# Ledger of designs, part 41: designed miniproteins, single chains, continued (5)

Each design is a single chain, and the fold is of that chain. pLDDT is the mean over its residues in the fold that is shown.

## One batch from the design tools (miniprotein)

Design m17408
Fold by ESMFold2-Fast:
Structure m17408 (fold): chain A 81 residues (1-81)
Amino acid sequence: SSLEKGFEKLKAFVDSLLPTFSEEEQKLFKELLERIGEAIKKGDIETALKYEKALLAAYLMAQDGYSFEKIKAAVERILAS
């Protein structure tokens, strides 16, 4: 499906940039990607989109130089909504 293809491209993009991030950020991104993949396999589009929003927020905050604690807090807020 287009969602599975989109996820595959997203995963490849994130994986290509992964070495530029801290070990803590890398672990978080891998965990979020795993959860997106699981949601897509289940056909749970709402949950997949929620984790994709969390991943996007984490990625942008990491690029902008936010601390890992602030990144983690933002991810937790998105996932709790």
Scores: mean pLDDT 83

Design m17409
Fold by ESMFold2-Fast:
Structure m17409 (fold): chain A 103 residues (1-103)
Amino acid sequence: SMKEKFKEESKKILEESKKKGEELYKNEEKTVEHLKKLKELGDPISGILLEKLESEDEKEKEEAKKQFAVRYEVAESLRKIGDLLQEELKKKQEEKKKKELEE
């Protein structure tokens, strides 16, 4: 039953991350805001993608938008699933400590 719940929650995370990636692809201003934040954190790839989005070449802009949407989907999915795994591990450790302290 715990494995089934983890599978269902992971599936929801993947579907939500995909939807958010598609929304960013359609919203250039939000994509630019996210890339600026990542660049301030020292991500050189986000800097390159920003330059491509500011390009006069519509093909470079389109490729940069597609590339960022896919990268965002993957990064958000990994982050949220990682958070879910950490919460499950923390709960197991807390329950094990409570049993050892009460016995």
Scores: mean pLDDT 78

Design m17410
Fold by ESMFold2-Fast:
Structure m17410 (fold): chain A 119 residues (1-119)
Amino acid sequence: SEIDEIAERLKQALVEAGFSPELADAVAGAVRSLLTNPKNPDLRPFVEAARHFATLSREERVKVFLILGEVLGEPLTEEQAQLLADGKFYEAYKLANGKGRRVIDLAEAIYFAQRLLGL
């Protein structure tokens, strides 16, 4: 399926960028969940992604969002990726001109899961 192809490309891109296979699996799982049911996604993959995201520097989070944008066919600018890393979702959405909505939704869900975990 297209969802499985996106998840596998994302895993490869993250590992090639120097991220752990465990982080790549967690982020790809969150993307798979969001794409399968955008209105009511399975939250467990977002919890796993949030745990890994909490270990990342701001610069590493920027790299993850740029890779997500490329793989999802919604390429982000460096500025948009920085806004997402800083939790400024509304500002990132405004700069996207209606693009990047899935990347922004994913970022919001991951950060909400971090709050749920007290991270």
Scores: mean pLDDT 85

Design m17411
Fold by ESMFold2-Fast:
Structure m17411 (fold): chain A 58 residues (1-58)
Amino acid sequence: ATEEDELADILGDLLKEKFGISIDTTDGDAISKLLQEAGISGDQAADLVGEAIDKLMK
């Protein structure tokens, strides 16, 4: 699942840049743990996913 792996990597980079959170995003559960442990709201999560998708497409 190369596309999902790339998206997870971009999300991890964005979380580190914006929230100072560093975690291994190579695991399928890593994104969910990142969002939950960081207390990121659904709105913030949607913004992060949208930005990650935009970066992945560019």
Scores: mean pLDDT 67

Design m17412
Fold by ESMFold2-Fast:
Structure m17412 (fold): chain A 80 residues (1-80)
Amino acid sequence: SELIKRAEEVIKKLEKYANDPNLSEQEKKRLKEMIDEIKYYIDILNDPNASLADKVNAAIKLHYLIQEAERFIKELEKKK
């Protein structure tokens, strides 16, 4: 799935920033919350016991969450 691939790439980028000493406490909290939320929706999409409705909802939420995370990563990159 292209959506899951894109989500995993975003997680990889966010995880590299998780221990960056230049990040504020608020930025670190937002980053961890984004990683957790992305992982949660990936898990639903990969769960054979999840309903079709839950998987459709997870895919929609994951799409918007990836866009938000990509914007956040760009903000973090500007601090370099």
Scores: mean pLDDT 85

Design m17413
Fold by ESMFold2-Fast:
Structure m17413 (fold): chain A 72 residues (1-72)
Amino acid sequence: MEMISLEEAKEKIKKVLGKLFPDLTDEQIEILADKILDDFKKALGITSDTIPLSDLKKYLSETLGIDPSLLD
């Protein structure tokens, strides 16, 4: 199981949001990525500095309809 840091998870989310919403500003992308990551951590009860990449992909796919391949 691939574990990624919270910082790497945030960067992956920002990259995906930039592809899906190219008209959003960097500030808007940052705020939205922080909210998504916080909601994800709260939903799964994550208290560690690392998260399973597979759980993040599943959460984004099932909750937001984001293609998991966009996180690669």
Scores: mean pLDDT 79

Design m17414
Fold by ESMFold2-Fast:
Structure m17414 (fold): chain A 88 residues (1-88)
Amino acid sequence: SMEALELAQKLDELAEKYGEKLREDPSDEVFKEFADELIELIESSTVLSEEEKKRLLEKLKELKENPSFEKLLELLVEIGRAIAKKLG
């Protein structure tokens, strides 16, 4: 769907933008800013199921409370897979 494609594009743009920012400044501030942007993206989505949103938002909130690059990368992959399923 067009909405799923738009969501995929927004995720890619955020990952690109914050990947660069975090490489230059791996601070908790930049990390939390990225997590907040991802939370907003998932919450505003109409493409993902309520179950998918709940799961992803719980993980993003945990990530914001306890920053971890490993968990961030894992979660980006999980979000990407959820969106990819909606693209067909």
Scores: mean pLDDT 84

Design m17415
Fold by ESMFold2-Fast:
Structure m17415 (fold): chain A 65 residues (1-65)
Amino acid sequence: MKETITEPSPTHPGKTVTYTLNEKDKTVIRTIEDANGNVLAIMFRDAGDMTLEEAKAALDAGDTL
């Protein structure tokens, strides 16, 4: 099963950030997209036993953009 959170980007005005937890692979993906759906940045991390919210917080803490 795949869980997703989509929010306005705090660091990229007019862009959206999507966080996806892949429960099968225990991987979290953060994707930054523009208003036209073009992918501008992707970050992958191992989620382990994290919830989607915990994985999102970990990715946000590591964001250097």
Scores: mean pLDDT 72

Design m17416
Fold by ESMFold2-Fast:
Structure m17416 (fold): chain A 60 residues (1-60)
Amino acid sequence: SKDEEIKKLGLRAQKEYEELLDYYNENYNELSDEEKEEILAKMKEIQEKAEEEIKKLENE
């Protein structure tokens, strides 16, 4: 069950990351530098949050 919870967390984070990446790539020429930095920061936050949640599950 723990491995399944980790997998579900990873898949959710991957989906959210890919949605932002697709938006970033599709709108790259229309986005300001500030908007680009904000999207990249959100992508990093998704990865870091998922890694933290996975570590908590692994340490239980």
Scores: mean pLDDT 83

Design m17417
Fold by ESMFold2-Fast:
Parts: sequence; C-alpha cells; structure tokens
Structure m17417 (fold): chain A 65 residues (1-65)
Amino acid sequence: MSEEERKRAAEGILRAGEIGGVPRELAEEAAQKVLDGKLSADQADAVGAALANGDERLARRELAK
C-alpha cells in the first residue's frame, strides 16, 4: 500500500467510525495502524466496514489479527 493509499484508507476509517457511531478512540487507533503500515488493504477494508456498521466488537477483532 502506498503512502497516499494509506492516507485515504485512514481518512475512510475515521469517517466510517463517525457513520457507525463507534468511539473516536477506536477509529483513531485503526487509522493509526493503517498509517503505520500495520494493516493490509484487506484488513483496513474489513475494519472500515465493521466501524461503518457500528460493530465495535468485530472492528476490535479485525484489529487484533
């Protein structure tokens, strides 16, 4: 994943967290892991989808992989 792709994914994760009404700290943790290159593109997509659906438990599980 390029630097620009990571920045877009991180922004998407923060917005997904707002849409899903999850704690901001969880969305920020996920965004930071993407920026640090600690999540694959597939993991970032899975976390973003969980956050957008308000599924905090699934988002935390995906982050633990």
Scores: mean pLDDT 82

Design m17418
Fold by ESMFold2-Fast:
Structure m17418 (fold): chain A 94 residues (1-94)
Amino acid sequence: MEKEIEESLKWPASTAVFDLGAMAELSEDPELAKKLVELAREHALSQGISQEEADRLIREGMEVAREAARRSGNLSASMTGVMLRRMADETVIP
């Protein structure tokens, strides 16, 4: 988990916030989930992302993680699904 947090923080701020939201949803520890959400909000604020946008990204990450978990039935496959969706979104020209 610490390694995943470090990797996410290397990406653009919006991606990092999204990934932290996904990790929070997939966490089996409620205290860790709360800390991940708080870290996502703090990181967003430090990078100039509004609280409104941060909450949207966290929610989106949680929704994608929940859907991936529903399909795969396991944490590792769920995180792979989140990462693949994130990479696809980042390569799409707006």
Scores: mean pLDDT 70

Design m17419
Fold by ESMFold2-Fast:
Structure m17419 (fold): chain A 60 residues (1-60)
Amino acid sequence: MYELTPEEKAELTAEMNKVLDLIASQGLRAGVAALEELAQKYPHLESIRAILETYRAQLG
């Protein structure tokens, strides 16, 4: 629905890589917390919310 600029895509990619690194080093709970912050920053991106819900399901 929303078209991301190249700059926003690069920023989002960097943020997602940070989340994945955090999951790998500190576990899924830390990654979920970072994803919750990312979802708040990009509330219009349903894909981020879907990933967050998937990881929350794995925790619970």
Scores: mean pLDDT 77

Design m17420
Fold by ESMFold2-Fast:
Structure m17420 (fold): chain A 115 residues (1-115)
Amino acid sequence: MEKEKKLIDAAVNAGRALGYAGSLMKKAIEEGNTELAKEAFRRAQEASELFDKIVEELKKINPEKADEAVRRALEEFQRASREANSMSIEEGKRRFDAAYAELKEKVKEYEELMK
């Protein structure tokens, strides 16, 4: 169903953003860029909070799809975390910003379907 797909896509993008965030924050701290580290932390917290809301909403619609979303988000988190270890700060920030933007867009698309 369209609503379930948007929520699963949002959860996957939350996992991806969180995966990139850890490496980005670590590298920002190591380079003394405290403002970048704070911004990445703030957006990671928002992505985590949105992930929780997405999972709870999916549980109300289809519990099996909620389990799928959690599994796929974890797989994407692990993939992004591994990939991020070899990235520059600039590349990591770009990938994190893109995943975060995709998360926000999928949440917005879902909200437009909630009438």
Scores: mean pLDDT 84

Design m17421
Fold by ESMFold2-Fast:
Structure m17421 (fold): chain A 75 residues (1-75)
Amino acid sequence: ISDEEFAKAFKAFMSLYIPAAEKDPEAGIPLAEAFDNGDYEEARKELEKLIEKYKWPKEVLKYFDIVFEYYTSNK
């Protein structure tokens, strides 16, 4: 995954995540913890809960996959 592809995906993801975290900072904690632990399956599961709660577009899953792959590939 390229730096440009990562930057685009990260910006798109954060444009949805930051406003939600400002209103409900606790809701994102399980996702952040799973991400920090490199637990893809748990992070994906927690993200799906946020998508349902905030009614985000399904494209968020693609942005997350790109961001997660970038971080795990560039350890």
Scores: mean pLDDT 74

Design m17422
Fold by ESMFold2-Fast:
Structure m17422 (fold): chain A 75 residues (1-75)
Amino acid sequence: SLVEEAKKKLEEVAERVLAETTDPETKRRIKEILERAKKEIEKHKDHPQKVINIEIATKLELIGLLEDERFERER
């Protein structure tokens, strides 16, 4: 299903971002973002476009969090 595929893709992105992350607090934040996104996808499971939009927005948020963690490490 579209819902299952969206959740799977987000889990895969989160796993990749977690692999690049060393800070325990950032890892916790990544897991929080993933769980919130899964709940939002479930709320909108009958609206395919909303599910797709949540997937895209969450991927961008996870990538942004990785970039922020990299910036903090350079300080």
Scores: mean pLDDT 82

Design m17423
Fold by ESMFold2-Fast:
Structure m17423 (fold): chain A 64 residues (1-64)
Amino acid sequence: SMMEELREKGNRLLALGVILKSDHGDDAAGDAAIAEGRRLLLEGGESEEKAQRAVDNARAAADG
């Protein structure tokens, strides 16, 4: 479904954000990818709590 596709894209952008920050040291691009990932999770029908948890987990993974 469209909502499932949005959530999958959101999760891929969160993963990309981690890679950009941890592997490439590109904090600006990584933060932008994480922010867009969160937006897509919410647009895809994810709850605020679950979307924020996913963001927090991505940020923690990027920070080491």
Scores: mean pLDDT 90

Design m17424
Fold by ESMFold2-Fast:
Structure m17424 (fold): chain A 80 residues (1-80)
Amino acid sequence: SVRDEITRLLFQMEKALLAGDSAKFLELALEYIDLIAKYEPGMMNGFIQYLKHLKERYPQFAEALDKAIEYAKEKEKELK
């Protein structure tokens, strides 16, 4: 199900974050953003806030997180 895919992607993103793999984290975050834009658009703002919170906790991930935030904001505009 879509919910199972959402859960799987979030789990894999957490694993990439803990491993320090910013490139893999970004890849997974963009896939997650595409998925929620299509099936759960109401989750987009919450995900943007989550990414902003991660920047405060993991400043070493700032570049990847900023790219994910920008992509999510553009997808949110397309849904309006």
Scores: mean pLDDT 85

Design m17425
Fold by ESMFold2-Fast:
Structure m17425 (fold): chain A 92 residues (1-92)
Amino acid sequence: IELSVPIESVEAELVSDTEAVITVRFSGPITDEDLKALEELAKKVASRYPGFESVSAEKVSDTEARITLKFSDKVSAENAARAVKKELERLK
């Protein structure tokens, strides 16, 4: 994964029993290419867990991206969110 901007922080939370959100903050403005790279990384990690349904990444501000993970199972959502957060933290 190649990002044009350094990551400052990564936070993960469960917003429902089947949905987790990962908030990524950057030290500068993110590009559409950065969003695509985040989505592909999250998809690669999350798709390894049972009950994987979807991943999406969106730009919520110039320096903040939100990754949404959807699963049919809460345990998989929790484990996948943790794994994605860990992989993103390695890029800091």
Scores: mean pLDDT 82

Design m17426
Fold by ESMFold2-Fast:
Order: C-alpha cells, then sequence, then structure tokens
Structure m17426 (fold): chain A 74 residues (1-74)
C-alpha cells in the first residue's frame, strides 16, 4: 500500500452538499468533485478520478477523508 498526498478545499453549497477541489502533490494535477449531504461522493479529472471522498464530522469540525485505488507493489 502506498500513501498519496492531496491538498484540497471544500466549500458548502446551498443544498447542503460540498464542492471539493483536490490537487495531487506529486503530479500537480487538479480535479474537482462533489459530496452530497448524505455522504455520496463523485470526482472527475486526473489524478483523482475513481477516488472516493467522504466528509466526516469529528468533534464539530468537518474532516475530508480521501481514498482511492492506490497501486500496491508486491
Amino acid sequence: TRTVNYEGTASQTADGSFSVVLTDLESGESASGSVTADGTATTTGSPVSNTSIEIVTEDGVPVLHVSGPAPTRP
């Protein structure tokens, strides 16, 4: 398993959803996505295509959890 570092911003929309922009710190490529109020996430663009994004509230603070099919090397 490898760790991939992202830098992102999340902004709440009027319908309770979030707009998310992620930048891959290794490649410098950016992608955008959205998370609905029920936690369903979609992303588009490279490098975060096929990446799962979840916004979780921890101690009253929204925290962005990002996971994707990072290649594992045997």
Scores: mean pLDDT 57

Design m17427
Fold by ESMFold2-Fast:
Structure m17427 (fold): chain A 64 residues (1-64)
Amino acid sequence: MEEKQAFVQAVRELHRLASQLTPQQRQEVLDKIDEIMLEKSKTGNYKEAIEKLRELIAEVRRRL
């Protein structure tokens, strides 16, 4: 899978997982996603953004 596709898939997975959290926890996750998106927009570094998204996915999965 291309890095851009991996990035999109990671974002989709994280949004899906976040929908299972409480409203407050969901907002915290969405804020972190936004921060990663903003950083990626500034740097163009898909690899770093994907790594951060995957770490956040693992964190959210541990909460569920």
Scores: mean pLDDT 81

Design m17428
Fold by ESMFold2-Fast:
Structure m17428 (fold): chain A 108 residues (1-108)
Amino acid sequence: MTTITFKISPEALAKLPASLTSEVAYLVDGRAEPLAVQTWTVDREKATLTLTFTSAYSQTGLEVTRFEETEDGVVYMELVSPVDGRSFAFELNTETLELTLTEAGPLG
């Protein structure tokens, strides 16, 4: 399992529950890809969000290449596998708690 921790704004963080087990990776799971978000946890004191992935990359990890928090309370993140150059777009809506994960294509 791969775990990624990143810092988000206190405002976005306040909208999230302290922990959530999520089976959300609709666009990747539908393609027979093994990348899925299994759980996420919020640390309000550190202003961090931690995601745990069940994925083929659990041994190699994923690198965060882009991170944005939108005014609409959406957290956007791009992840790349350093082994094969495959990239994934992660989007979390902090109001609905909807998590979307898509393959963004290879980065070379």
Scores: mean pLDDT 58

Design m17429
Fold by ESMFold2-Fast:
Structure m17429 (fold): chain A 83 residues (1-83)
Amino acid sequence: SVRDQALQLQMDLGALMVHASTLLRFNSITEEDLRRLEERARALRAQFARIAPQLSPADRATMEGLLAQLDALLAEGRRQLES
């Protein structure tokens, strides 16, 4: 169901954000780590785009917030690698 897909997407986004945040906290991110995080983020964004028209406004807002936070973490990862 769309509800099950939304719940799974929220869990996958949360797990990816915890992983990214941990690497950034310890200044341990590598170019390979960032590449893999970016690839997974792209897949999750594609999944969100597919289900977004079928989501409640509350679920859509939650997913958009998580995706925005993920984008910020990836941007920080790029900055750490460029330092």
Scores: mean pLDDT 88

Design m17430
Fold by ESMFold2-Fast:
Structure m17430 (fold): chain A 57 residues (1-57)
Amino acid sequence: SLDDKIDELQAQSDAIAKQLAEAIANNAPKKVRKELVLQGASLTVQIMSLFIQKKVS
């Protein structure tokens, strides 16, 4: 269902946020931190899209 897909993507988003926090704490290279930020943003857009789809369905 859409709810299950949203929950799955939210869990992935939370995992990326934790990875980004660890990367910042460990002074990971800027390229690595930027990639995690972009991955998090991509997941947020996907979650937003599914919420809109659920609302209008």
Scores: mean pLDDT 85

Design m17431
Fold by ESMFold2-Fast:
Structure m17431 (fold): chain A 96 residues (1-96)
Amino acid sequence: KKEEYLKLAEDYLIEGVEMAKSLGYEIEPELEEAILKARKEGTLLDPETREKVIAFLKEKGLTVYVEAAELLYKGEEVSEELRLEIGKLREEVLKS
């Protein structure tokens, strides 16, 4: 379902931001505030915020999250290979 895919795409982008923060990267305060507001309100990211998140993740080398989100924005499923790579990042970075 289109709306479910859009929500899942944004979940991947937001997880990428949390991953970057866990790796010690700093996010722009305005961008972090926009993400927190969207999550609190249960709304999708606006297009400008989405573009900034994608650019941030690409710059920090977290392109696997961008690729997963872009597939979902096209209405396609995230590949098993991308899911496995994201799973490795979760275990290596988020398990302290």
Scores: mean pLDDT 80

Design m17432
Fold by ESMFold2-Fast:
Structure m17432 (fold): chain A 61 residues (1-61)
Amino acid sequence: SSRELTVEVVLPEDASEEEIRQAVDDTLRQLSSVADVEVTGVRRERRDGKLVVSLTVRLTS
């Protein structure tokens, strides 16, 4: 079965591109431990003094 969901990664507002990449990679690695993961979208927004990276992923198990 496959499902689509959005996972939010919350970082400091001044996070570097390297820190963003590392946090996203860590999140995808965790998801890949339980399902096949396809990233279908990535969105960044600043909210409440934080940087929020929204990953839309399709999980197949």
Scores: mean pLDDT 83

Design m17433
Fold by ESMFold2-Fast:
Structure m17433 (fold): chain A 69 residues (1-69)
Amino acid sequence: MEAEKELEELKKKIETAQKSLDVARDNYERAKAAGDERAAQAYRDMVESIEKKLNELKKEYEEAQKRLE
């Protein structure tokens, strides 16, 4: 039961992270186009952090699937 809920939660986290990544990328492009270097830097940092989190979540998802037996 808990492992199945964990997979569902991981799927939601992955979806949320992907949406956040898209938003951060869009904001980065807009900030860059507007010449807002500080906003662009903040969004670039967000993109990098989200990408790392997304990779970790995908790995955890695979491990959780194995634990389901």
Scores: mean pLDDT 81

Design m17434
Fold by ESMFold2-Fast:
Parts: structure tokens; C-alpha cells; sequence
Structure m17434 (fold): chain A 64 residues (1-64)
């Protein structure tokens, strides 16, 4: 279970934009520094950017 759980967590973090799309999340977070809602917007942007990276990776796989 441990290895499987760690792999799932790592993959979710990558898809959520922790590794990819951090730039988009950073921009929104900076803009919303004074607003509590900024965290929510940044998270949404991170998820969207992460999804784009996942789709891009899939396209590379299809290229093979």
C-alpha cells in the first residue's frame, strides 16, 4: 500500500499544478494577496494548468 499511496499523491500533486502550471497559480495569488478568495482562484488556475500539461504529455505518447 505505501508505494501505491505515495505514487497516487505524487501524481495528483503534479496534475494539480504543483510541478506544472505554478506560474499561473503564482500570478493569481499575487493579484489576490489582499483577498481570501485568492487562494481558491489560484487553486483553480493550478488545476487547469496541470490539466493542460497532462493533455500535452498524452499527445507526446500518441506521437509514438
Amino acid sequence: GSAEALAAVARRAALAGDGTGAGAAGVIMKQSTGSPAGGRAAREAGLEAGNEDAERGGLVAIQT
Scores: mean pLDDT 50

Design m17435
Fold by ESMFold2-Fast:
Structure m17435 (fold): chain A 82 residues (1-82)
Amino acid sequence: SEKLKLIQLLIDTLNELIKKKGDKEVSTEELIEAIKKEAKKKNIKISDETLESIRNEINRLGNGKASAEFLKEMAELLEIGL
């Protein structure tokens, strides 16, 4: 499903950022650019509306901290958007 592809894309993107930055905080724009880059690599289409929803949620949750709670909240937001 498209939801599972998006969730997996977010997980893969966060894992790559953790690998590159360790425990350092990631900015909202750095995370958005990493998501776009990973989507292009995997040939996954993301709408501008979806990217803006992700940007808004990252800003709310503290500039893209790569935590399990962040992923859970993002998944719940995507569920509500259906």
Scores: mean pLDDT 67

Design m17436
Fold by ESMFold2-Fast:
Structure m17436 (fold): chain A 120 residues (1-120)
Amino acid sequence: MKEEAEKLLKEAIKLNEELIKKLTEFANDPTLSEEIKEMVKSQVEREKELIKKYREILEKGVTLEDLEKAYADLEIQALQYRTFAEYVKEKDPELAKLLEEAAEELEKIAKKLKELIKKM
């Protein structure tokens, strides 16, 4: 159980690191509006805080409360990505696709965490 929890948190860290890299590339696009650039930068900072939080959980040892909070954070993150994708869909379809695919991957990790929490 602890090993599966640690594995899922490491998967969440890796996904967020990949998302930061991809979002940072979009933020460097000179054709992207300043409003969307600020939204992307805000999202990147949120991802950095989540990575820090998950790393701290891994270092101190995983508790049930930590997993419940991680699950809630992943659900909120996925919802934020879907909302952002809908907002940019007409202006930047490529960014919208990235955000939708990111939401799907986050939802998969969240679902696995929820199943693990039920067994604790």
Scores: mean pLDDT 86

Design m17437
Fold by ESMFold2-Fast:
Structure m17437 (fold): chain A 72 residues (1-72)
Amino acid sequence: LPRFLLSIRTEPGKAQAIAEEVSRFPQVTEVRVIGDGVVATVEAPDLETARALAEEVGRLPGVLSVSLTQLE
């Protein structure tokens, strides 16, 4: 499956809670907290599916921005 990187900026103190919510998506394989940011690896069959997931993540409380990068 194609792999994507989600780079998520969070409100101060919200990164851990957002990482826990992001880890619950079945497409998410890895999640890391880096300061007030969260980085997640996503496996999805196409870019449209990965974008839909990024939009869902962007709607979580405490998320300031989400960037999606294709890895393969």
Scores: mean pLDDT 83

Design m17438
Fold by ESMFold2-Fast:
Structure m17438 (fold): chain A 96 residues (1-96)
Amino acid sequence: DEEERRARREVLRILAEALKVMAESLRRGKSLEEALKEGRRKVEELTKRLPPEVAERVRRSWEELVRGIRDQERRHGPLTPEEFESMARVLELTAG
C-alpha cells in the first residue's frame, strides 16, 4: 500500500529530526530530560500538518522511543550526542 509506505517514511523522518534536536541539546550541555522535551516539541511541530492517523502513529512511536532511551540510560549510563545522531541516521536510511 502506497499510503502505508508514505506513513512509515513520515514517522521515521520525524523521529530522526527529533533525535537530531536531542543530540544538539546534549551537545549544549543540557540534561536528558531537557533533550527529551526539545525532541517532543519537534515531534509536535512536525505532526501539526499530518493526517490524524499518521500523527497518532508518530506519537505512539515517539513514546516507544522515549521508553527505549530511558531503559538504555538506566542500564548503560548516559547516551552520547553521537549515539543519538547514529540513531537518526539509521532511521533516515530506513525511510529511504
Scores: mean pLDDT 87

Design m17439
Fold by ESMFold2-Fast:
Structure m17439 (fold): chain A 64 residues (1-64)
Amino acid sequence: SGKEAALRGAEAAAKEEGHGAGAIAGSTGWQLYEAGFATREQARAAASARTGEEAKRAVLDIAA
């Protein structure tokens, strides 16, 4: 199933745990956050539903 892979992808895509936004500027997680989400939590939630490029696409579709 994609659930476990999605969680791992979400960690990779939104790796903001334990550090500030500036330190991760340019990362996939930060890019998802800036794509149109009000918070990193929303970006992480979107990423956890998908992995890698699929996560980015889903976030952008939601943000649009």
Scores: mean pLDDT 46

Design m17440
Fold by ESMFold2-Fast:
Formats: structure tokens, C-alpha cells, sequence
Structure m17440 (fold): chain A 65 residues (1-65)
């Protein structure tokens, strides 16, 4: 698949931490930073990171709005 088990675990951990953040903008920044870190570590491609960040951003906005 487009994600390894390690990358998927790290994305899930980042979303969990973002979900604890009461500030929506900071929560969104947390998932974007995590996606960028996964690209920097060579675990995912930039296009995959953009897709993940977009999906998680929408989920955060829906849950915190």
C-alpha cells in the first residue's frame, strides 16, 4: 500500500496528539509537521504526505468545530 506499517503508526500517533490539542490551528500544524517529518525521514512521498495532511486537517476541523 502507499504507507508502511511504521508510517501508518506514526500518522496515527500524530493524529492522537493533535486530537488532544484544544487549538484547531495548532492541531492542524501538528499533523502537517508530522507529515513533513515522515517525508524528511524517507518514509512517504511528498504527494502522500499532502494527502494525509489534508484528510487529517478535515477530520480535526469536523471534530473540533
Amino acid sequence: GPLTAEAARLVAEAYREASKQPDVEKAIQTVKDAADELVARGLIDPETAAGIAGVLTNLIKERKA
Scores: mean pLDDT 78

Design m17441
Fold by ESMFold2-Fast:
Structure m17441 (fold): chain A 89 residues (1-89)
Amino acid sequence: SALEEARRLVREAREKLIEAGVPEEEARAVEDAALKAVEAVAAGDYRSGAVHLTAALLLAIGAGLDYGKEEAAREAQRLVLEAYRVAEA
């Protein structure tokens, strides 16, 4: 299903951050916000989806800056945005 694929992409984003050396707590914060975003938009709550998506993207950028992992943060943002689009469809 689209929601299962979206959740897979969100888990991949978290895994990419951890593999790059971002602390697990920070990577899971990105995952939690992104899961809320994809679940909200899949349920038709576009406002909550957009709010949680924005939070996930900001958390990913913040982790990239704080831990010097900007490339991993950009990849995580790409995966989160792809997950959101898949869940919206």
Scores: mean pLDDT 90

Design m17442
Fold by ESMFold2-Fast:
Structure m17442 (fold): chain A 96 residues (1-96)
Amino acid sequence: SAEMEQLLAGMDLLEEQAEQFIQYVRERARRLNVSPEDAERIDRLIAEIRALVAEARERLLAAKTVEEMKAIIRELGARLQALVAEIEEILREAEE
């Protein structure tokens, strides 16, 4: 369906935006000279973001209904928002 195609296109965009955010985080962490401990924390969170995006894509491709696809995207969005917020807090504290 057209709606399923739009949801898949939205997933492609989200995956691209996640990689852009990761590049931004790496550049900002470098400029702030974050501690080795904070760098390790950031690397773990980045790995979790990539894993969640990959898992969501697999689930989305296996989904049979628009309702299932929307639920997957909503769950992914909420989890990504939490991880992004955690990374931003680490970077904010490093500015102090």
Scores: mean pLDDT 88

